# Designs tried in a protein design run: designed miniproteins, single chains. Part 63

Each design is a single chain, and the fold is of that chain. pLDDT is the mean over its residues in the fold that is shown.

## One batch from the design tools (miniprotein)

Design m2305
Fold by ESMFold2-Fast:
Structure m2305 (fold): chain A 66 residues (1-66)
Amino acid sequence: MTLRITSTAPVTRQIGLALWLMGTEGHEVEVLPDGTLVVRSTLPREEVERLAAELAKDPALRVEIL
């Protein structure tokens, strides 16, 4: 599954999130020039949906499941 994560927070916060996600097994993370993260996951759909829900608790983040 693929997640798109956009943020109104500074780019340094998005870099921190990208490093955390890259540190977890089963994730491929791309950082776009605007600070958008594209996360490709080999985890089961249910776990990806839980991750998206947790990230969406941050009001600065917009999380889309593709």
Scores: mean pLDDT 74

Design m2306
Fold by ESMFold2-Fast:
Parts: sequence; structure tokens; C-alpha cells
Structure m2306 (fold): chain A 72 residues (1-72)
Amino acid sequence: MTPEEAARENLRLAIEAAEKGNYRLAVSMLDRALHAAISLGDTELAELVTKAKEAAEKGDGEKAIEYARKAL
């Protein structure tokens, strides 16, 4: 799996988890997406994933989904 494929797959899984209210799982998937974004050197992707992760950690599912969708 390429880092780009890993970022996209983990972002999709994070969105699904957040939509179901599973913010713990969403944070875990976003952390994996962030590691992939860093490996890609994609600063814009890393910034959006970080914002999504911070929102999910605060229980803000709407913002977490918004930032994760912008990162896709």
C-alpha cells in the first residue's frame, strides 16, 4: 500500500467512525492518516488531518468529518 493509498483509506475509515459517533476509532484512523501525510511530505494534507483529529478528540464530530472530507 502506498502512503497516498494509506492516507485515503484511513481518512475514509475515520469519516465512517465519526459518522457512527465512535470518536476513539476516528482519532486512531486519523493518526494513521497523519503518519501517511507526513511520509508524503504533503503539508496541506497533514494540516487538514491534524484539524480533523483535534476536532474528534474534542468530540466535535461535525468538524472532524468536515476537515477529513476536505483532506480527501
Scores: mean pLDDT 86

Design m2307
Fold by ESMFold2-Fast:
Parts: C-alpha cells; structure tokens; sequence
Structure m2307 (fold): chain A 88 residues (1-88)
C-alpha cells in the first residue's frame, strides 16, 4: 500500500542524508535513487501530490550531489523528507 512505500522512501532519504554528511557521495546518490523507486510506488498507489513533490526534491538533491554541492543536496533531501513525513 502507499503508506508502506512512503515509509521505505523515508528510510532511504534518511540514509542518503547520513551518507552525504559523511562525504560518501556515491552512497548518498544510491540511496536517493532507491527513494525514487519507493516514491514511484507510492505515486502509483494513489499518493500522487506528496510523492510527486518529494520526487522533484530528490531529483534536485541528486543533481546537486553530481555538481559537488553537498549542502544544497542535503537541503533538498531534508525538504523531501518533510514532505514524506507529513504525508504519513
């Protein structure tokens, strides 16, 4: 159900933030991509607006990590986390 997918997305976002803070950019990107998969499942399960908004923030976080802007990436990931948490 959509709630389980959101809970898994939240777990992956938290792991991505921890990896980014530790300087592990590749690990952070991997966890954010896993969060994208779970947010996609939540979207298909009918959690449309929160999943779409969180996905936009996760995409910005991945782009920031690829550009070397870790602080911007953490900010976007934390914004996605808040959207997912408020939808639970």
Amino acid sequence: MGKEALEKALEKIDKAIEAAKAGDVDEAIRHLREAQLYLGEAYRAGVTSPAKEALEKINKAIEALKAGDVDEAIKHAEEARKIVEEAL
Scores: mean pLDDT 87

Design m2308
Fold by ESMFold2-Fast:
Structure m2308 (fold): chain A 89 residues (1-89)
Amino acid sequence: KIEEVKKWLKEFIEKNMDKAPLEESLRIAEKLVEEDPNNVLALISLGNTYLELGDYEKALEYFQKALELDPNNTLAKRGLEEAQKKLEE
């Protein structure tokens, strides 16, 4: 599980540094979550990617899933709050 997260993070950094489209980073993170639904870091990364894409409802969903697995995760809490605020705008 940790090795999958490390692989995804490396891909995400490489894609972002090379100005790769967010949609491709999203696909990688989605596959990691499908393979391991308990991957909290991948769930948070999906939430953040959906926030960047402007899909606030999906961002909200993934941050909620991350909080169900890790209730004290401050990044997921902040992401959830941000997604809710964007949905109200």
Scores: mean pLDDT 74

Design m2309
Fold by ESMFold2-Fast:
Structure m2309 (fold): chain A 59 residues (1-59)
Amino acid sequence: MSAEEKEEARKELKKAEEELEELKKELAEAKDLSVEEEIGLELAIIGAEIEIELLKSKL
């Protein structure tokens, strides 16, 4: 992997980790989510975790 590809992967990883943190905060702090909203957040968290794993595999 080139230095440019590593820098892009690091930027994407940082963004994905920040997005995961925000999604987890939303789920933890929300008091009256609908079933659909809760499922949506859970799926978004799973998606972010998968993306982070893929990005880490490149670094």
Scores: mean pLDDT 80

Design m2310
Fold by ESMFold2-Fast:
Structure m2310 (fold): chain A 57 residues (1-57)
Amino acid sequence: SLEEATELLTKAALAHKDDPEGAQVALEAGKQDLIEAGVSREDAEEATKRAREEAGV
């Protein structure tokens, strides 16, 4: 779900809280993983946007 995707990406970004560049790389990698797992590009992009807002990156 979009909510579950957002939570997973937010946790990934927060794992890199002291490395903003690493957080962005993790978010982009996570977005691609979601798309490969069958999540729509629209939902993957929305989850990534929400994760950035939630993680403060």
Scores: mean pLDDT 81

Design m2311
Fold by ESMFold2-Fast:
Structure m2311 (fold): chain A 50 residues (1-50)
Amino acid sequence: SAIAAAQAAVAAAHAAYKAALASGDPAAIKAAFATLVAAADALLALMEAA
């Protein structure tokens, strides 16, 4: 389902953000955080439409 795919995307983005934090690279952290926020917003939109 679209919601299940969006949940998987949030989980993947969260894992990427944790990896970016471990790298200590501010540019990577900023990019990974932006991706996580976008994935969470997409999931929220799908849940509101359900």
Scores: mean pLDDT 87

Design m2312
Fold by ESMFold2-Fast:
Structure m2312 (fold): chain A 60 residues (1-60)
Amino acid sequence: MEEIEKLKKQAREAILKAAENGDFDRARQAVSLLREADKAYEKGDYEKAIELYRQAVEVG
């Protein structure tokens, strides 16, 4: 799904920016959400994966 690839990229970029700004708590939370999103994607739960990727972007 094209949408998931875009969100995954945005989540990774958000994590990097949070870490660069010294906001390690925000970066850590975003990493946790990204990992949960990846697990949902692997299980074929694309709706949950999209939701979790969006949360990772919002937190980072």
Scores: mean pLDDT 80

Design m2313
Fold by ESMFold2-Fast:
Structure m2313 (fold): chain A 66 residues (1-66)
Amino acid sequence: SLAEELLELLRELAEKTYSLGEIDKEEFERKLEEELRRLEELLRERAPSDEELREWIARYREVLAK
């Protein structure tokens, strides 16, 4: 389900944030904020579909993997 995908994303975010050194943390947080801004813009126009949310989750996961 979409909810399970979001829960997995939150776990990945927590693990990544914990593993980062001080120097890399600020750049990583900035990149995450950019992806969150994209989600906010999507929500502002209309309620997103499950597919649109999954596409956003995939992009966010790509940022987390770096």
Scores: mean pLDDT 71

Design m2314
Fold by ESMFold2-Fast:
Structure m2314 (fold): chain A 80 residues (1-80)
Amino acid sequence: SEEEKKKAIYMVVALALSVHADLAVELYPDNEEVRRLAGEIHRLVDEIRKLIKENKPISEIEQKVDEAVALADRLDALVR
């Protein structure tokens, strides 16, 4: 179904965001704001993964994905 395809995509997005956050902390170890945003991204990634695993409504998953992507955009802006 389209919903199952979206959940699969959001799982991949969540995993990519987790890797991105870890890499940012490794590359910028002295930047406290990078560590803070990375921690917030990890929290949202864990929530997204839990919502997908528990088969929650796609709208709830999408809200958390949008929040995590916005934090990743803020993280990227810090390291420009």
Scores: mean pLDDT 87

Design m2315
Fold by ESMFold2-Fast:
Structure m2315 (fold): chain A 76 residues (1-76)
Amino acid sequence: SREETRKQALEYIREAERFIKEGRELLKSDNKEDILRGIGLVLRGIGLAYEARLLAEKDPSAVSEEEKKRIEELLS
């Protein structure tokens, strides 16, 4: 259903935002392990944002224009 698609897309957007934010903070570290972990989190977040975009493309009415902007910002 559209409601289930919307819920899944919003979960992907929220998780993507969290992973990318956490990853970017780790990338500011001077510690090699933290930098590598940060890269991994950013890539995982980009993957989730891409999955949210695929859901939005299959059912464009499931997500708002603001949520579509959030997806595109994560993929930039």
Scores: mean pLDDT 89

Design m2316
Fold by ESMFold2-Fast:
Structure m2316 (fold): chain A 60 residues (1-60)
Amino acid sequence: AGKIVKAIEDYEAKKPDELSLKKGDIVKILEVVDDYYFLVESLKTGKKGLVPRKYLEELE
């Protein structure tokens, strides 16, 4: 199952395939795209998109 993580900072999408996040938003990791990006789904909005991994923290 996809891992649940939290946005640690606001992120503004820079490309059409990216997802904007606000600090504290909870997302589900759908796929590990590469060493720098996850494909995620926002639990708040249901939208899917790419976000840089460094903006996300693992929830315990």
Scores: mean pLDDT 79

Design m2317
Fold by ESMFold2-Fast:
Structure m2317 (fold): chain A 57 residues (1-57)
Amino acid sequence: SEKEKIEEELKKLQEEIRRLGRAYQASTDPAVQAELRARIDELSKKAKELENKLKEL
Protein backbone atom coordinates (compact mmCIF):
# COMPACT_ATOMS: atom_id res chain seq x y z
CA SER A 1 0.00 0.00 0.00
CA GLU A 2 0.96 3.66 -0.30
CA LYS A 3 1.20 3.95 3.49
CA GLU A 4 3.54 0.94 3.76
CA LYS A 5 5.76 2.31 0.97
CA ILE A 6 6.05 5.70 2.69
CA GLU A 7 6.70 4.10 6.12
CA GLU A 8 9.51 1.97 4.61
CA GLU A 9 11.13 4.98 2.89
CA LEU A 10 10.82 7.07 6.07
CA LYS A 11 12.48 4.33 8.16
CA LYS A 12 15.34 4.14 5.65
CA LEU A 13 15.78 7.94 5.72
CA GLN A 14 15.77 7.99 9.53
CA GLU A 15 18.50 5.31 9.61
CA GLU A 16 20.64 7.29 7.13
CA ILE A 17 20.19 10.52 9.11
CA ARG A 18 21.29 8.68 12.27
CA ARG A 19 24.45 7.39 10.55
CA LEU A 20 25.31 10.85 9.19
CA GLY A 21 24.70 12.35 12.63
CA ARG A 22 27.28 9.99 14.12
CA ALA A 23 29.76 10.92 11.37
CA TYR A 24 29.11 14.61 12.11
CA GLN A 25 29.82 14.12 15.84
CA ALA A 26 33.02 12.14 15.07
CA SER A 27 34.37 14.76 12.63
CA THR A 28 36.76 17.55 13.70
CA ASP A 29 37.03 19.04 10.17
CA PRO A 30 34.73 22.10 9.75
CA ALA A 31 34.45 21.53 5.98
CA VAL A 32 33.41 17.89 6.45
CA GLN A 33 30.96 18.93 9.18
CA ALA A 34 29.42 21.53 6.84
CA GLU A 35 28.97 18.91 4.06
CA LEU A 36 27.43 16.39 6.47
CA ARG A 37 25.11 19.03 7.94
CA ALA A 38 23.90 20.03 4.46
CA ARG A 39 23.16 16.37 3.65
CA ILE A 40 21.38 15.83 6.99
CA ASP A 41 19.26 18.95 6.31
CA GLU A 42 18.30 17.66 2.84
CA LEU A 43 17.30 14.21 4.14
CA SER A 44 15.44 15.78 7.09
CA LYS A 45 13.36 17.88 4.66
CA LYS A 46 12.51 14.73 2.68
CA ALA A 47 11.57 12.88 5.89
CA LYS A 48 9.29 15.78 6.91
CA GLU A 49 7.55 15.63 3.51
CA LEU A 50 6.96 11.88 3.93
CA GLU A 51 5.68 12.38 7.52
CA ASN A 52 3.20 14.97 6.19
CA LYS A 53 2.02 12.52 3.51
CA LEU A 54 1.48 9.82 6.16
CA LYS A 55 -0.53 12.28 8.27
CA GLU A 56 -2.79 12.98 5.25
CA LEU A 57 -3.56 9.26 4.84
Scores: mean pLDDT 87

Design m2318
Fold by ESMFold2-Fast:
Structure m2318 (fold): chain A 56 residues (1-56)
Amino acid sequence: SAEEELEKKAKEFAEKNPDASPEEIKALAKELSKEYGLDELLALMIVAKAVFRARR
């Protein structure tokens, strides 16, 4: 599904950028929401959660 693909890309980004800034997180969420036709807030939650989980 589009949501699963977005989650996969968010996780890949988070693994490479665990210290991503809020601006970088928002920018990626906006681009991915546009690419997959999903709600921007939903995309933001997915990207933010992935980055937060990568911070260990």
Scores: mean pLDDT 82

Design m2319
Fold by ESMFold2-Fast:
Order: sequence, then structure tokens, then C-alpha cells
Structure m2319 (fold): chain A 79 residues (1-79)
Amino acid sequence: SAEIEEAIAHLDGLIEQLRAFMEENDLSEEQRKVGEEVIRKLEELRRHMEETGEIDEELAREADRLLEEFGELVNEQLA
């Protein structure tokens, strides 16, 4: 499906952006741990989509939650 191919491409871009952000910024150990867990969950979601052609809804929710947590931790450091 074109939609699944676009979703996979979007996840690939997001993973690359997160990796670049983590490399370019001096993150705390806690921030780095959460960021690495976000990347891991996004990679798992991508793999599931590649293997099944479907979105794992629970895994997507977990990834979203962790991404929000990572954003909050980074924003607190910048404040």
C-alpha cells in the first residue's frame, strides 16, 4: 500500500532526525535513555509495518507517549 510505504518513509525520517538531534545536543543520561527508547520503539513499529503491512496500534501509542516524555525532558533542560 502507498499509505504504508509513506508511513515507513515518515518513520525513517523521524528516526534520522532524532538520532541527529541526540548527536548534536549535550543530553543528560536520563534524556539519552528516553531518546534511545523512542528510537527503539519507532524501529520496532517500522519493522512490524514492513512485515505485516499494518500499524501496531499499541506500539504506536507507546512510541507517542515516549516521544512526548522525551520532548518534556528536553524542554525542561532548555528552560
Scores: mean pLDDT 80

Design m2320
Fold by ESMFold2-Fast:
Structure m2320 (fold): chain A 61 residues (1-61)
Amino acid sequence: MTLKEQVRRDLLSLDPSGKVTPEQALLVLRRHGFSEEEARELVEKVMENGYVDIDKLVELV
């Protein structure tokens, strides 16, 4: 499984409807070896309506 596939799977496991919070996304990215600073920058780029756009986030990792 690629890093992109694993990150997508972990995010959808937190909320199958795709309503992942920034805090949940930060936890997943940190688990996959991103620093806190890298994870925050990625999440900020993909925020929509208070939630993380999973498809956009996965494209950036």
Scores: mean pLDDT 82

Design m2321
Fold by ESMFold2-Fast:
Structure m2321 (fold): chain A 95 residues (1-95)
Amino acid sequence: SPVLEEIRSLLDEIEEAVKNGDLETAAELMGRLFDLVVEHKDELSLEELQEIVDRAVKIGDEAIKLARQQGKTDLEIEIGTRVALLLIYEAVRRL
């Protein structure tokens, strides 16, 4: 799926931003990830959505740890909120 490839590429970009300590870019790209998932909801299977969310949670956990270490509380909250929204969206899709 072209959409799934675009989302996977975006996840790779988020992961790279986190590795580089660029948490502002990581937070922005996580917002874009949520928008893409919602926009293309009918094109994503539940298994694909689970894969996306599981990876976003893992990357987000690392980003939150880095934000906390840097004292960037606003970025910690922003990233945590975006990850939580993805988890809520996945849960609702399973109902």
Scores: mean pLDDT 87

Design m2322
Fold by ESMFold2-Fast:
Structure m2322 (fold): chain A 55 residues (1-55)
Amino acid sequence: MKVYSPEEYAQKLYEAFGDSLKSIEDLMAFVRTLLPEASEEFREKVVEYLKKLLA
């Protein structure tokens, strides 16, 4: 898939980093570093889905 939705991107990040994401205090800063050219709204959605996956 050449373009990922925020949910699909969150799933890919969870597959890559797993439970180590739970130790990241600022998930927004982390996602901003990985997706510098994405919109802030897109990054917020990725963080929202990541938090659900980490719950």
Scores: mean pLDDT 76

Design m2323
Fold by ESMFold2-Fast:
Parts: sequence; structure tokens; C-alpha cells
Structure m2323 (fold): chain A 70 residues (1-70)
Amino acid sequence: SGAAALQAQIAALQAQIATLDQQIAGLDALRKANAENESFVRRLDDTIASLQAQRAALQAQLAALRAQLG
């Protein structure tokens, strides 16, 4: 059914968001461990920002699918 398909897509997006959260947390820990290395921290911050933007896009998709589900 359409509802079952939407629920499956919602579950898939939630799993992708959880994976991004884990990746962001790992990079944040690496950033904190290397706080004295300014150039490395800047590169990590750029990567974290990119992953956070991807996460925000997935959350927007999740909200749209939930709105369709009712």
C-alpha cells in the first residue's frame, strides 16, 4: 500500500540520519582530539558542515513524507 511504502521510506531516512549523526559525532571527537592542529580542525569543520547540510536535507524529506502520511 501507499502508506506502507511511505513508512518504509520514513524508516530508511531515519536510518540514514542516524548514520550521519554517528559520522558527525566521530569527526567531532577527532576534532576535539586534534584541537591544536588548526589546519586539520578547519578541514574537519568543513566536512562536519557538509554532513550537517546533508542531515538537514534528509530531515526536510522526512518531514515531507510524514506530512503525506497524515
Scores: mean pLDDT 91

Design m2324
Fold by ESMFold2-Fast:
Structure m2324 (fold): chain A 62 residues (1-62)
Amino acid sequence: DARAEEVRRRLKELNAAYEELREKEGLSDEEVEQLALSDPEVQALAQEAERLRRERGEEARR
């Protein structure tokens, strides 16, 4: 649970940062999405969440 929770927290934090960039820099939704998708940390966190789901399921017991 702690690991899955940490991944969710990091993804939420990154989403908030990209939303702030959209407001401050006047970026379009497409530009913000492109930046997020090109972010290796976002990609790594998404892959980690998928791995946890496959290996351990929602409760990460194994």
Scores: mean pLDDT 72

Design m2325
Fold by ESMFold2-Fast:
Structure m2325 (fold): chain A 103 residues (1-103)
Amino acid sequence: SAELERKIEGLEKAIEKNPNNAAGWYNLGLLYMELGKYEKAIEYFEKALELEPNNAEGWFNLGLAYMKLGKYEEAIEYLEKALELEPNNEEAKKKLEELKKKL
C-alpha cells in the first residue's frame, strides 16, 4: 500500500541519518515481513540485533522470517536464542517443537 511504502521510506531515511537506531532497523524488518519480503526483513532484523543483541522479540521474528523461507535449521537457532532471553515465550516454544519435528 502507498501508506506502507511511505512508512518504509521514512524509516529508511531515518536510519541513514542515524544507523544506531536499533528500533528503526527492527521496525523496518516488521514492515518487510508484512510485505512478504522475508530476505529483506532478515537483513533489517540482523542489523537491529547487532545493536541490541538482548532483544528477545527481535530473535523471535528473525526465526519466523527464516521459517517463512523454509530455512528450518536457521529458524531453530534463532528461536532457541529468543527462548534463552525469554524462557516463558510459549509461542517460540510451540514453533520450535513444530520445526524440530520437520528435521
Scores: mean pLDDT 89

Design m2326
Fold by ESMFold2-Fast:
Structure m2326 (fold): chain A 71 residues (1-71)
Amino acid sequence: DKVEFLAKMLRELSEDPSLSEEARKKLREIAEALEKGDIDKALELLKELLISLGASEEEAEEYVEKLREKL
């Protein structure tokens, strides 16, 4: 289950103490969207998170599109 696998990875990442509280909260929101089957919402939130963590808009867009292809 691709969605279940991705949600699990994001939940594990949300437990990383090296990440900010804001980043961990966003990762939980993304995992919840995936668990609900709202793939589009999850990918939008992921793009926002990546940009907030220092990724360029182009890098975030490419990452999200590659991830969409795997789902």
Scores: mean pLDDT 78

Design m2327
Fold by ESMFold2-Fast:
Structure m2327 (fold): chain A 67 residues (1-67)
Amino acid sequence: MPEEVKELLEKAKEAVENNDPETALEYFKKISEKYSLREINRFIREFLKDDPELQKKLIAILLGDLS
């Protein structure tokens, strides 16, 4: 996983933990400038392999569920 993607995913995770899914989506938009939705989904699964609850939350936001 590219280091730039990891940094953006760490910020997205922090935003979700602070109940700010809109900010998390902005970080996903930055990653989407270079990577497809499928690639971002794979990166999230790799990044949060040991945290299935946060993994599900980040994937839901990625797929357009802002709640």
Scores: mean pLDDT 83

Design m2328
Fold by ESMFold2-Fast:
Structure m2328 (fold): chain A 79 residues (1-79)
Amino acid sequence: GLEYFKKKDYKKAIEEYEKEIAKDPNNARAWYLLGLAYEKLGDKEKALEYYRKALEIAKKNNEVGLAEMAEKNIKKIEK
């Protein structure tokens, strides 16, 4: 089934991911999840910004799978 995501739930998730990034700015997963949350809120510009940050950090950390996921989502939004 299709689930409706509530904007309030995404805003809370954003606060939690921002807290994770404040503790560890090299947490590429947190940057990626922040990008996902903004994408679901319809904020394409912020989603792209955070996916690009996730891609940069994932490449630096040699996190190939996360880098591929971030790049795929960047290309999807740019379409």
Scores: mean pLDDT 81

Design m2329
Fold by ESMFold2-Fast:
Structure m2329 (fold): chain A 70 residues (1-70)
Amino acid sequence: SLINPELSEEEREELRKKIEELLEKVKELTETLKTNPELPKEEVLKLIGETLRAIGEALELAIQRGEPLE
């Protein structure tokens, strides 16, 4: 199971919400790149960096609370 029984219901909900946020961020990045092929390199790198940072944050929370990301 993705849900660790050691976690409180609130912590499980927060982790689920973070996973959903990551999926939305990835989707948003993909759509942005698809609809804006003229984006300058600096803007593309910024968007990628922001997405990776969000993923890193969620991974750190999952590791700290013992809940793996799927």
Scores: mean pLDDT 68

Design m2330
Fold by ESMFold2-Fast:
Structure m2330 (fold): chain A 66 residues (1-66)
Amino acid sequence: ASEEQREKVAKKLEEKYGISTSTAKELFNRLESGEITPEELKDILISMGLSEEQANDALKIIVNEL
């Protein structure tokens, strides 16, 4: 994804779930490099305080828009 698209998705996650844009971009880098899977990303989001429903919705945003 472009840097502009990554910024857009990061801001959307900050607005909806309170995830800082810096943290979101770090997670995008880890996902894009293959360091983490989408399933592991969901577990990380839940560990950060998101509900299972919120983590699923955040994953859909990341997968569809990034």
Scores: mean pLDDT 84

Design m2331
Fold by ESMFold2-Fast:
Structure m2331 (fold): chain A 92 residues (1-92)
Amino acid sequence: SSLREEIRQKVSLYSGYAIRSVGAEVEAEIVRKRYEREAEENPEKREELLKKGEEEVKKLEEEARKYKEEAEELKEEADELEKKLEEEEKEK
């Protein structure tokens, strides 16, 4: 019923945020490797390229962290609703 629908919606949402978090982590690794390669190919600009790469990676890691926190909060809300559903089924 209504509680099952709310649980399903929250499960769908936290799953989506968890996937987005992993996606941002993968992107951060790709960006890091790209700047490391560019720094090897351009030794004169190594320090500038590594600094730029570090800044871009930091932004992606922060994005991943925010998605992970959102997923954890939604999962906690889903778990709480699941406990309420179990209590209602026990009283029938």
Scores: mean pLDDT 87

Design m2332
Fold by ESMFold2-Fast:
Structure m2332 (fold): chain A 55 residues (1-55)
Amino acid sequence: PDAERAIAGAEEVLASGDPVRLRVALHELEELLKHVSGETRERAEALRRQIRARL
């Protein structure tokens, strides 16, 4: 999927606080981070840290 869609999905999951969804979003963000740079990478890294903090 598009990087922006993955980021938007992770933001929704973070707001929901569902642990199962949070684990899935973590995996998707880690895969995304292999393929993105710049501001998109910074946004994905920030979301990854926030999701880890919720788990």
Scores: mean pLDDT 79

Design m2333
Fold by ESMFold2-Fast:
Structure m2333 (fold): chain A 99 residues (1-99)
Amino acid sequence: MKETLEDIIKGAEIARKLVEEAKKLDGSNPFEAELLRAVALITLATMKVAVENSDLPEEIKKKVIELLDRAMDAVAAGNYDEAIRLLKELIEFLKKELE
């Protein structure tokens, strides 16, 4: 369980950095921003599969999957600020579960 939570936290932090970089590039380099969005979506989708196949408690799985689904929707829509907020909420939730 702890190892799974740590891996999901790492994935969420990577996705957040990708989304933050995509936001910065959106006006000046739209193609690179789109590539970073695609990589963030792949990262989040991979984390969702890992959570679904994990031995995490059902309530934790539901909360994490809900946040991942909302974050993926925000990234796909180009809603960078919403995606960043959701990813920060996910990271904070997971860190609290690690304590």
Scores: mean pLDDT 86

Design m2334
Fold by ESMFold2-Fast:
Structure m2334 (fold): chain A 89 residues (1-89)
Amino acid sequence: MKEIVGADLSGLTPEERARALAEAFRRAGVKPKKVISNDPAAVEVFREAGLPAELDPSVRGITVLFDSAEDAEKAAQALGELARARGLP
């Protein structure tokens, strides 16, 4: 499993970050094994997108697990494209 690293979403709310991640997964054509967040609104966004999401208050922000490094890289690339389209650095 590999965690996604590649885009700074700190300027977004947890709900906005969750929507950006869900859209990145959709664009990349990948499905994460698990998404974990300490924010219930972010978890709900992922669940509405049909993704396996869990609420864990011990986790900071959003943690995404993939079965392959290739899937994680595709998701990170798509996320970076979405961040750029939103005018984020």
Scores: mean pLDDT 73

Design m2335
Fold by ESMFold2-Fast:
Structure m2335 (fold): chain A 83 residues (1-83)
Amino acid sequence: SLLEKAKKLIEEAKKLMKQGKYKEAAEKALKALMYVMKAAPSEKIPKIIGEILRVIGLMLDGKYKEAAEYAIKVAEEYLKELE
């Protein structure tokens, strides 16, 4: 499922975070959020888009660690809700 793909990407992102590979972690976590968005009910999509844009903004500013931490947190919250 899309949510299982998102979950695997978040676990990969967490491993990359432990290795200090923050840019790669942020890229994996961003992909996970995009899969979450595709699986989400229409009512939640605008909020998820806002969270995705925040992650992208942090990445454009070179704040990869902050981007990855935020994206992982947000994706895990949605994975708990949507399962």
Scores: mean pLDDT 89

Design m2336
Fold by ESMFold2-Fast:
Structure m2336 (fold): chain A 68 residues (1-68)
Amino acid sequence: MPSKEKAEEYAMHGGSALLEGDYETALKYAKKALEMDPKNKLALNILKRILEVKPDNEEAKKLLEEHK
């Protein structure tokens, strides 16, 4: 599906940003991926990783709670 394919692209970009330590960009791409595919496992894992490093990130926490 086009939306799922685009969600996976965004999630992959988010994962790459996460590896670079760019948590702001990782969050942005994970959010876009979840807007297109709310069940995208990679995007959800990116949010979990951001929260392991930045537990007070309100955007990541809220987004993850919406997709539990």
Scores: mean pLDDT 81

Design m2337
Fold by ESMFold2-Fast:
Structure m2337 (fold): chain A 63 residues (1-63)
Amino acid sequence: EREEEIEEVNREIGETLRRIGDALDKIFQYIKEGKYDEAIKLARETFGEEAANLLKKWIEKRK
C-alpha cells in the first residue's frame, strides 16, 4: 500500500533524474567530441532556449 505510493514516486523521480542525467551526459560528451552544435541543440530540446544560450556562452568563454 504505502510501498506502492513510495515506489511510484521513486520511479517518477528516478525517471526524471535519469532523463536529466542522460541529457547532461550526452551534452558533455558532444562537447568533449567538439560537437558543440549538437550539444547546444540537445540542450535546447531538453531544457529550452535559455539553457542552450547559457551553454553556448559557457563554451565561448572556455575557448
Scores: mean pLDDT 74

Design m2338
Fold by ESMFold2-Fast:
Structure m2338 (fold): chain A 71 residues (1-71)
Amino acid sequence: SLLEKAEEAEKQGEEAKEKGDNRLAAVYYNSAGKYYKQLGDLEKAREMYKKALELDPSNEEARKNLEEIEK
């Protein structure tokens, strides 16, 4: 399900962050945000995109996704 995919991506982001791979963590958090957005959970999607940008400010996709959701 989309919810399971969102939760899995969020968990993978947390694991990557704990291992010190901030760039990889940002990729996973961005993916989780995209799944939460598809579920209509805009609050969770925004949270995930912000976490991605906090870990990797150069993540262009997360920045664009956050900009779209805050409109």
Scores: mean pLDDT 88

Design m2339
Fold by ESMFold2-Fast:
Structure m2339 (fold): chain A 99 residues (1-99)
Amino acid sequence: TAAKKAQLRQEILRGVGYLILAIGHELDGDNKAAGESLRLAAESFRRAGELALELGDKETAKQQVKALKRIAKKAEELGDYETAKEAYEAAEELEKKIE
């Protein structure tokens, strides 16, 4: 459990790091690199949500669902519909497991 809590924190921090990178790429006008960073952020938050559910931490899992939905919306705004779809699907899958 302690090791899984550490992995959960690591995945959340990794996701945040990729979000910061995506903002940097967007400011540079590099929507392709921004989209790739958002995709990596979504993968990290999806793993974090799964780890939170394994730990019985539904509240942290709900926070990852919110992060995934925000990433999906941002990916759509950048025209990266593939990343948006993947992030929405990950959010919906986690949300169903929380219910």
Scores: mean pLDDT 90

Design m2340
Fold by ESMFold2-Fast:
Structure m2340 (fold): chain A 75 residues (1-75)
Amino acid sequence: LTAHPLVLEAIVQATLAQMEYAIKKSAGEEIPKEKEELIEEAVRLANEAAAALAAGDVARAEELARRVLELLEKY
């Protein structure tokens, strides 16, 4: 399981964003399409980072994790 700080941070941030999005959407709150697409992309990349780390590809996991954090910092 992931003990890599950067990958762990990316997974946590993407999960929190997805959870927030799901709660707001279920409550009927309007979410900007751009933010929805960004959260979906961040979750996808975070899942790929976790899979890469599980496969032992630390370099790929780090690259994907960094992309997740960059996406979530934008909006």
Scores: mean pLDDT 80

Design m2341
Fold by ESMFold2-Fast:
Structure m2341 (fold): chain A 65 residues (1-65)
Amino acid sequence: MSDEELLELGKRAQESILRGSEINPELARKELREAGFSDEEIEAILAGKASDELLIRLGEAKLRS
């Protein structure tokens, strides 16, 4: 899968996580920690401010699920 496809997957994953975090933010944080993200990376994702590099990593995590 290309970096462009991973970036798109990561953007969709971030949108889904943001919607879910409005209902249960603690669960969203737990799932991201289990996927190997740091607390700083989790806060960036939950703020909708993840970098392209972080979004690619989020896309890769989705492929492994």
Scores: mean pLDDT 81

Design m2342
Fold by ESMFold2-Fast:
Structure m2342 (fold): chain A 62 residues (1-62)
Amino acid sequence: GNAKIARAKEDYIGKKKDELSLKKGEEVLVGPKLDNGKVEAISLKTGEIGLIDPKILELVEE
């Protein structure tokens, strides 16, 4: 599909208003990679949408 589920490998604190904060083990729905190397993601816990560094994410396979 166009979006996949990924899990945070570590705690991540967003430093800008458009960045998503996650705790280790939280799952997100990942959108396409942007020109700046970040991805837009939706927190499955909170429903918050924001940018995140894909390096902290591990793809969850069904």
Scores: mean pLDDT 77

Design m2343
Fold by ESMFold2-Fast:
Structure m2343 (fold): chain A 59 residues (1-59)
Amino acid sequence: TVERLRKLAQMARDMAKQAREVAKKLEADPSLQSQADAARQMAERAEAKAAEYEAQAAA
């Protein structure tokens, strides 16, 4: 259902937000740049997944 897709999109958005916050904290430490990059990539993947669910819900 559209409602289920919207809930999945919201969960993915929440995951992306958490990953972005982690990435910002890690970016402050020069020794953790690889970890920061990984967290940023996780956020981007979650954001893409959220957009997919949102698009499916809008169809």
Scores: mean pLDDT 85

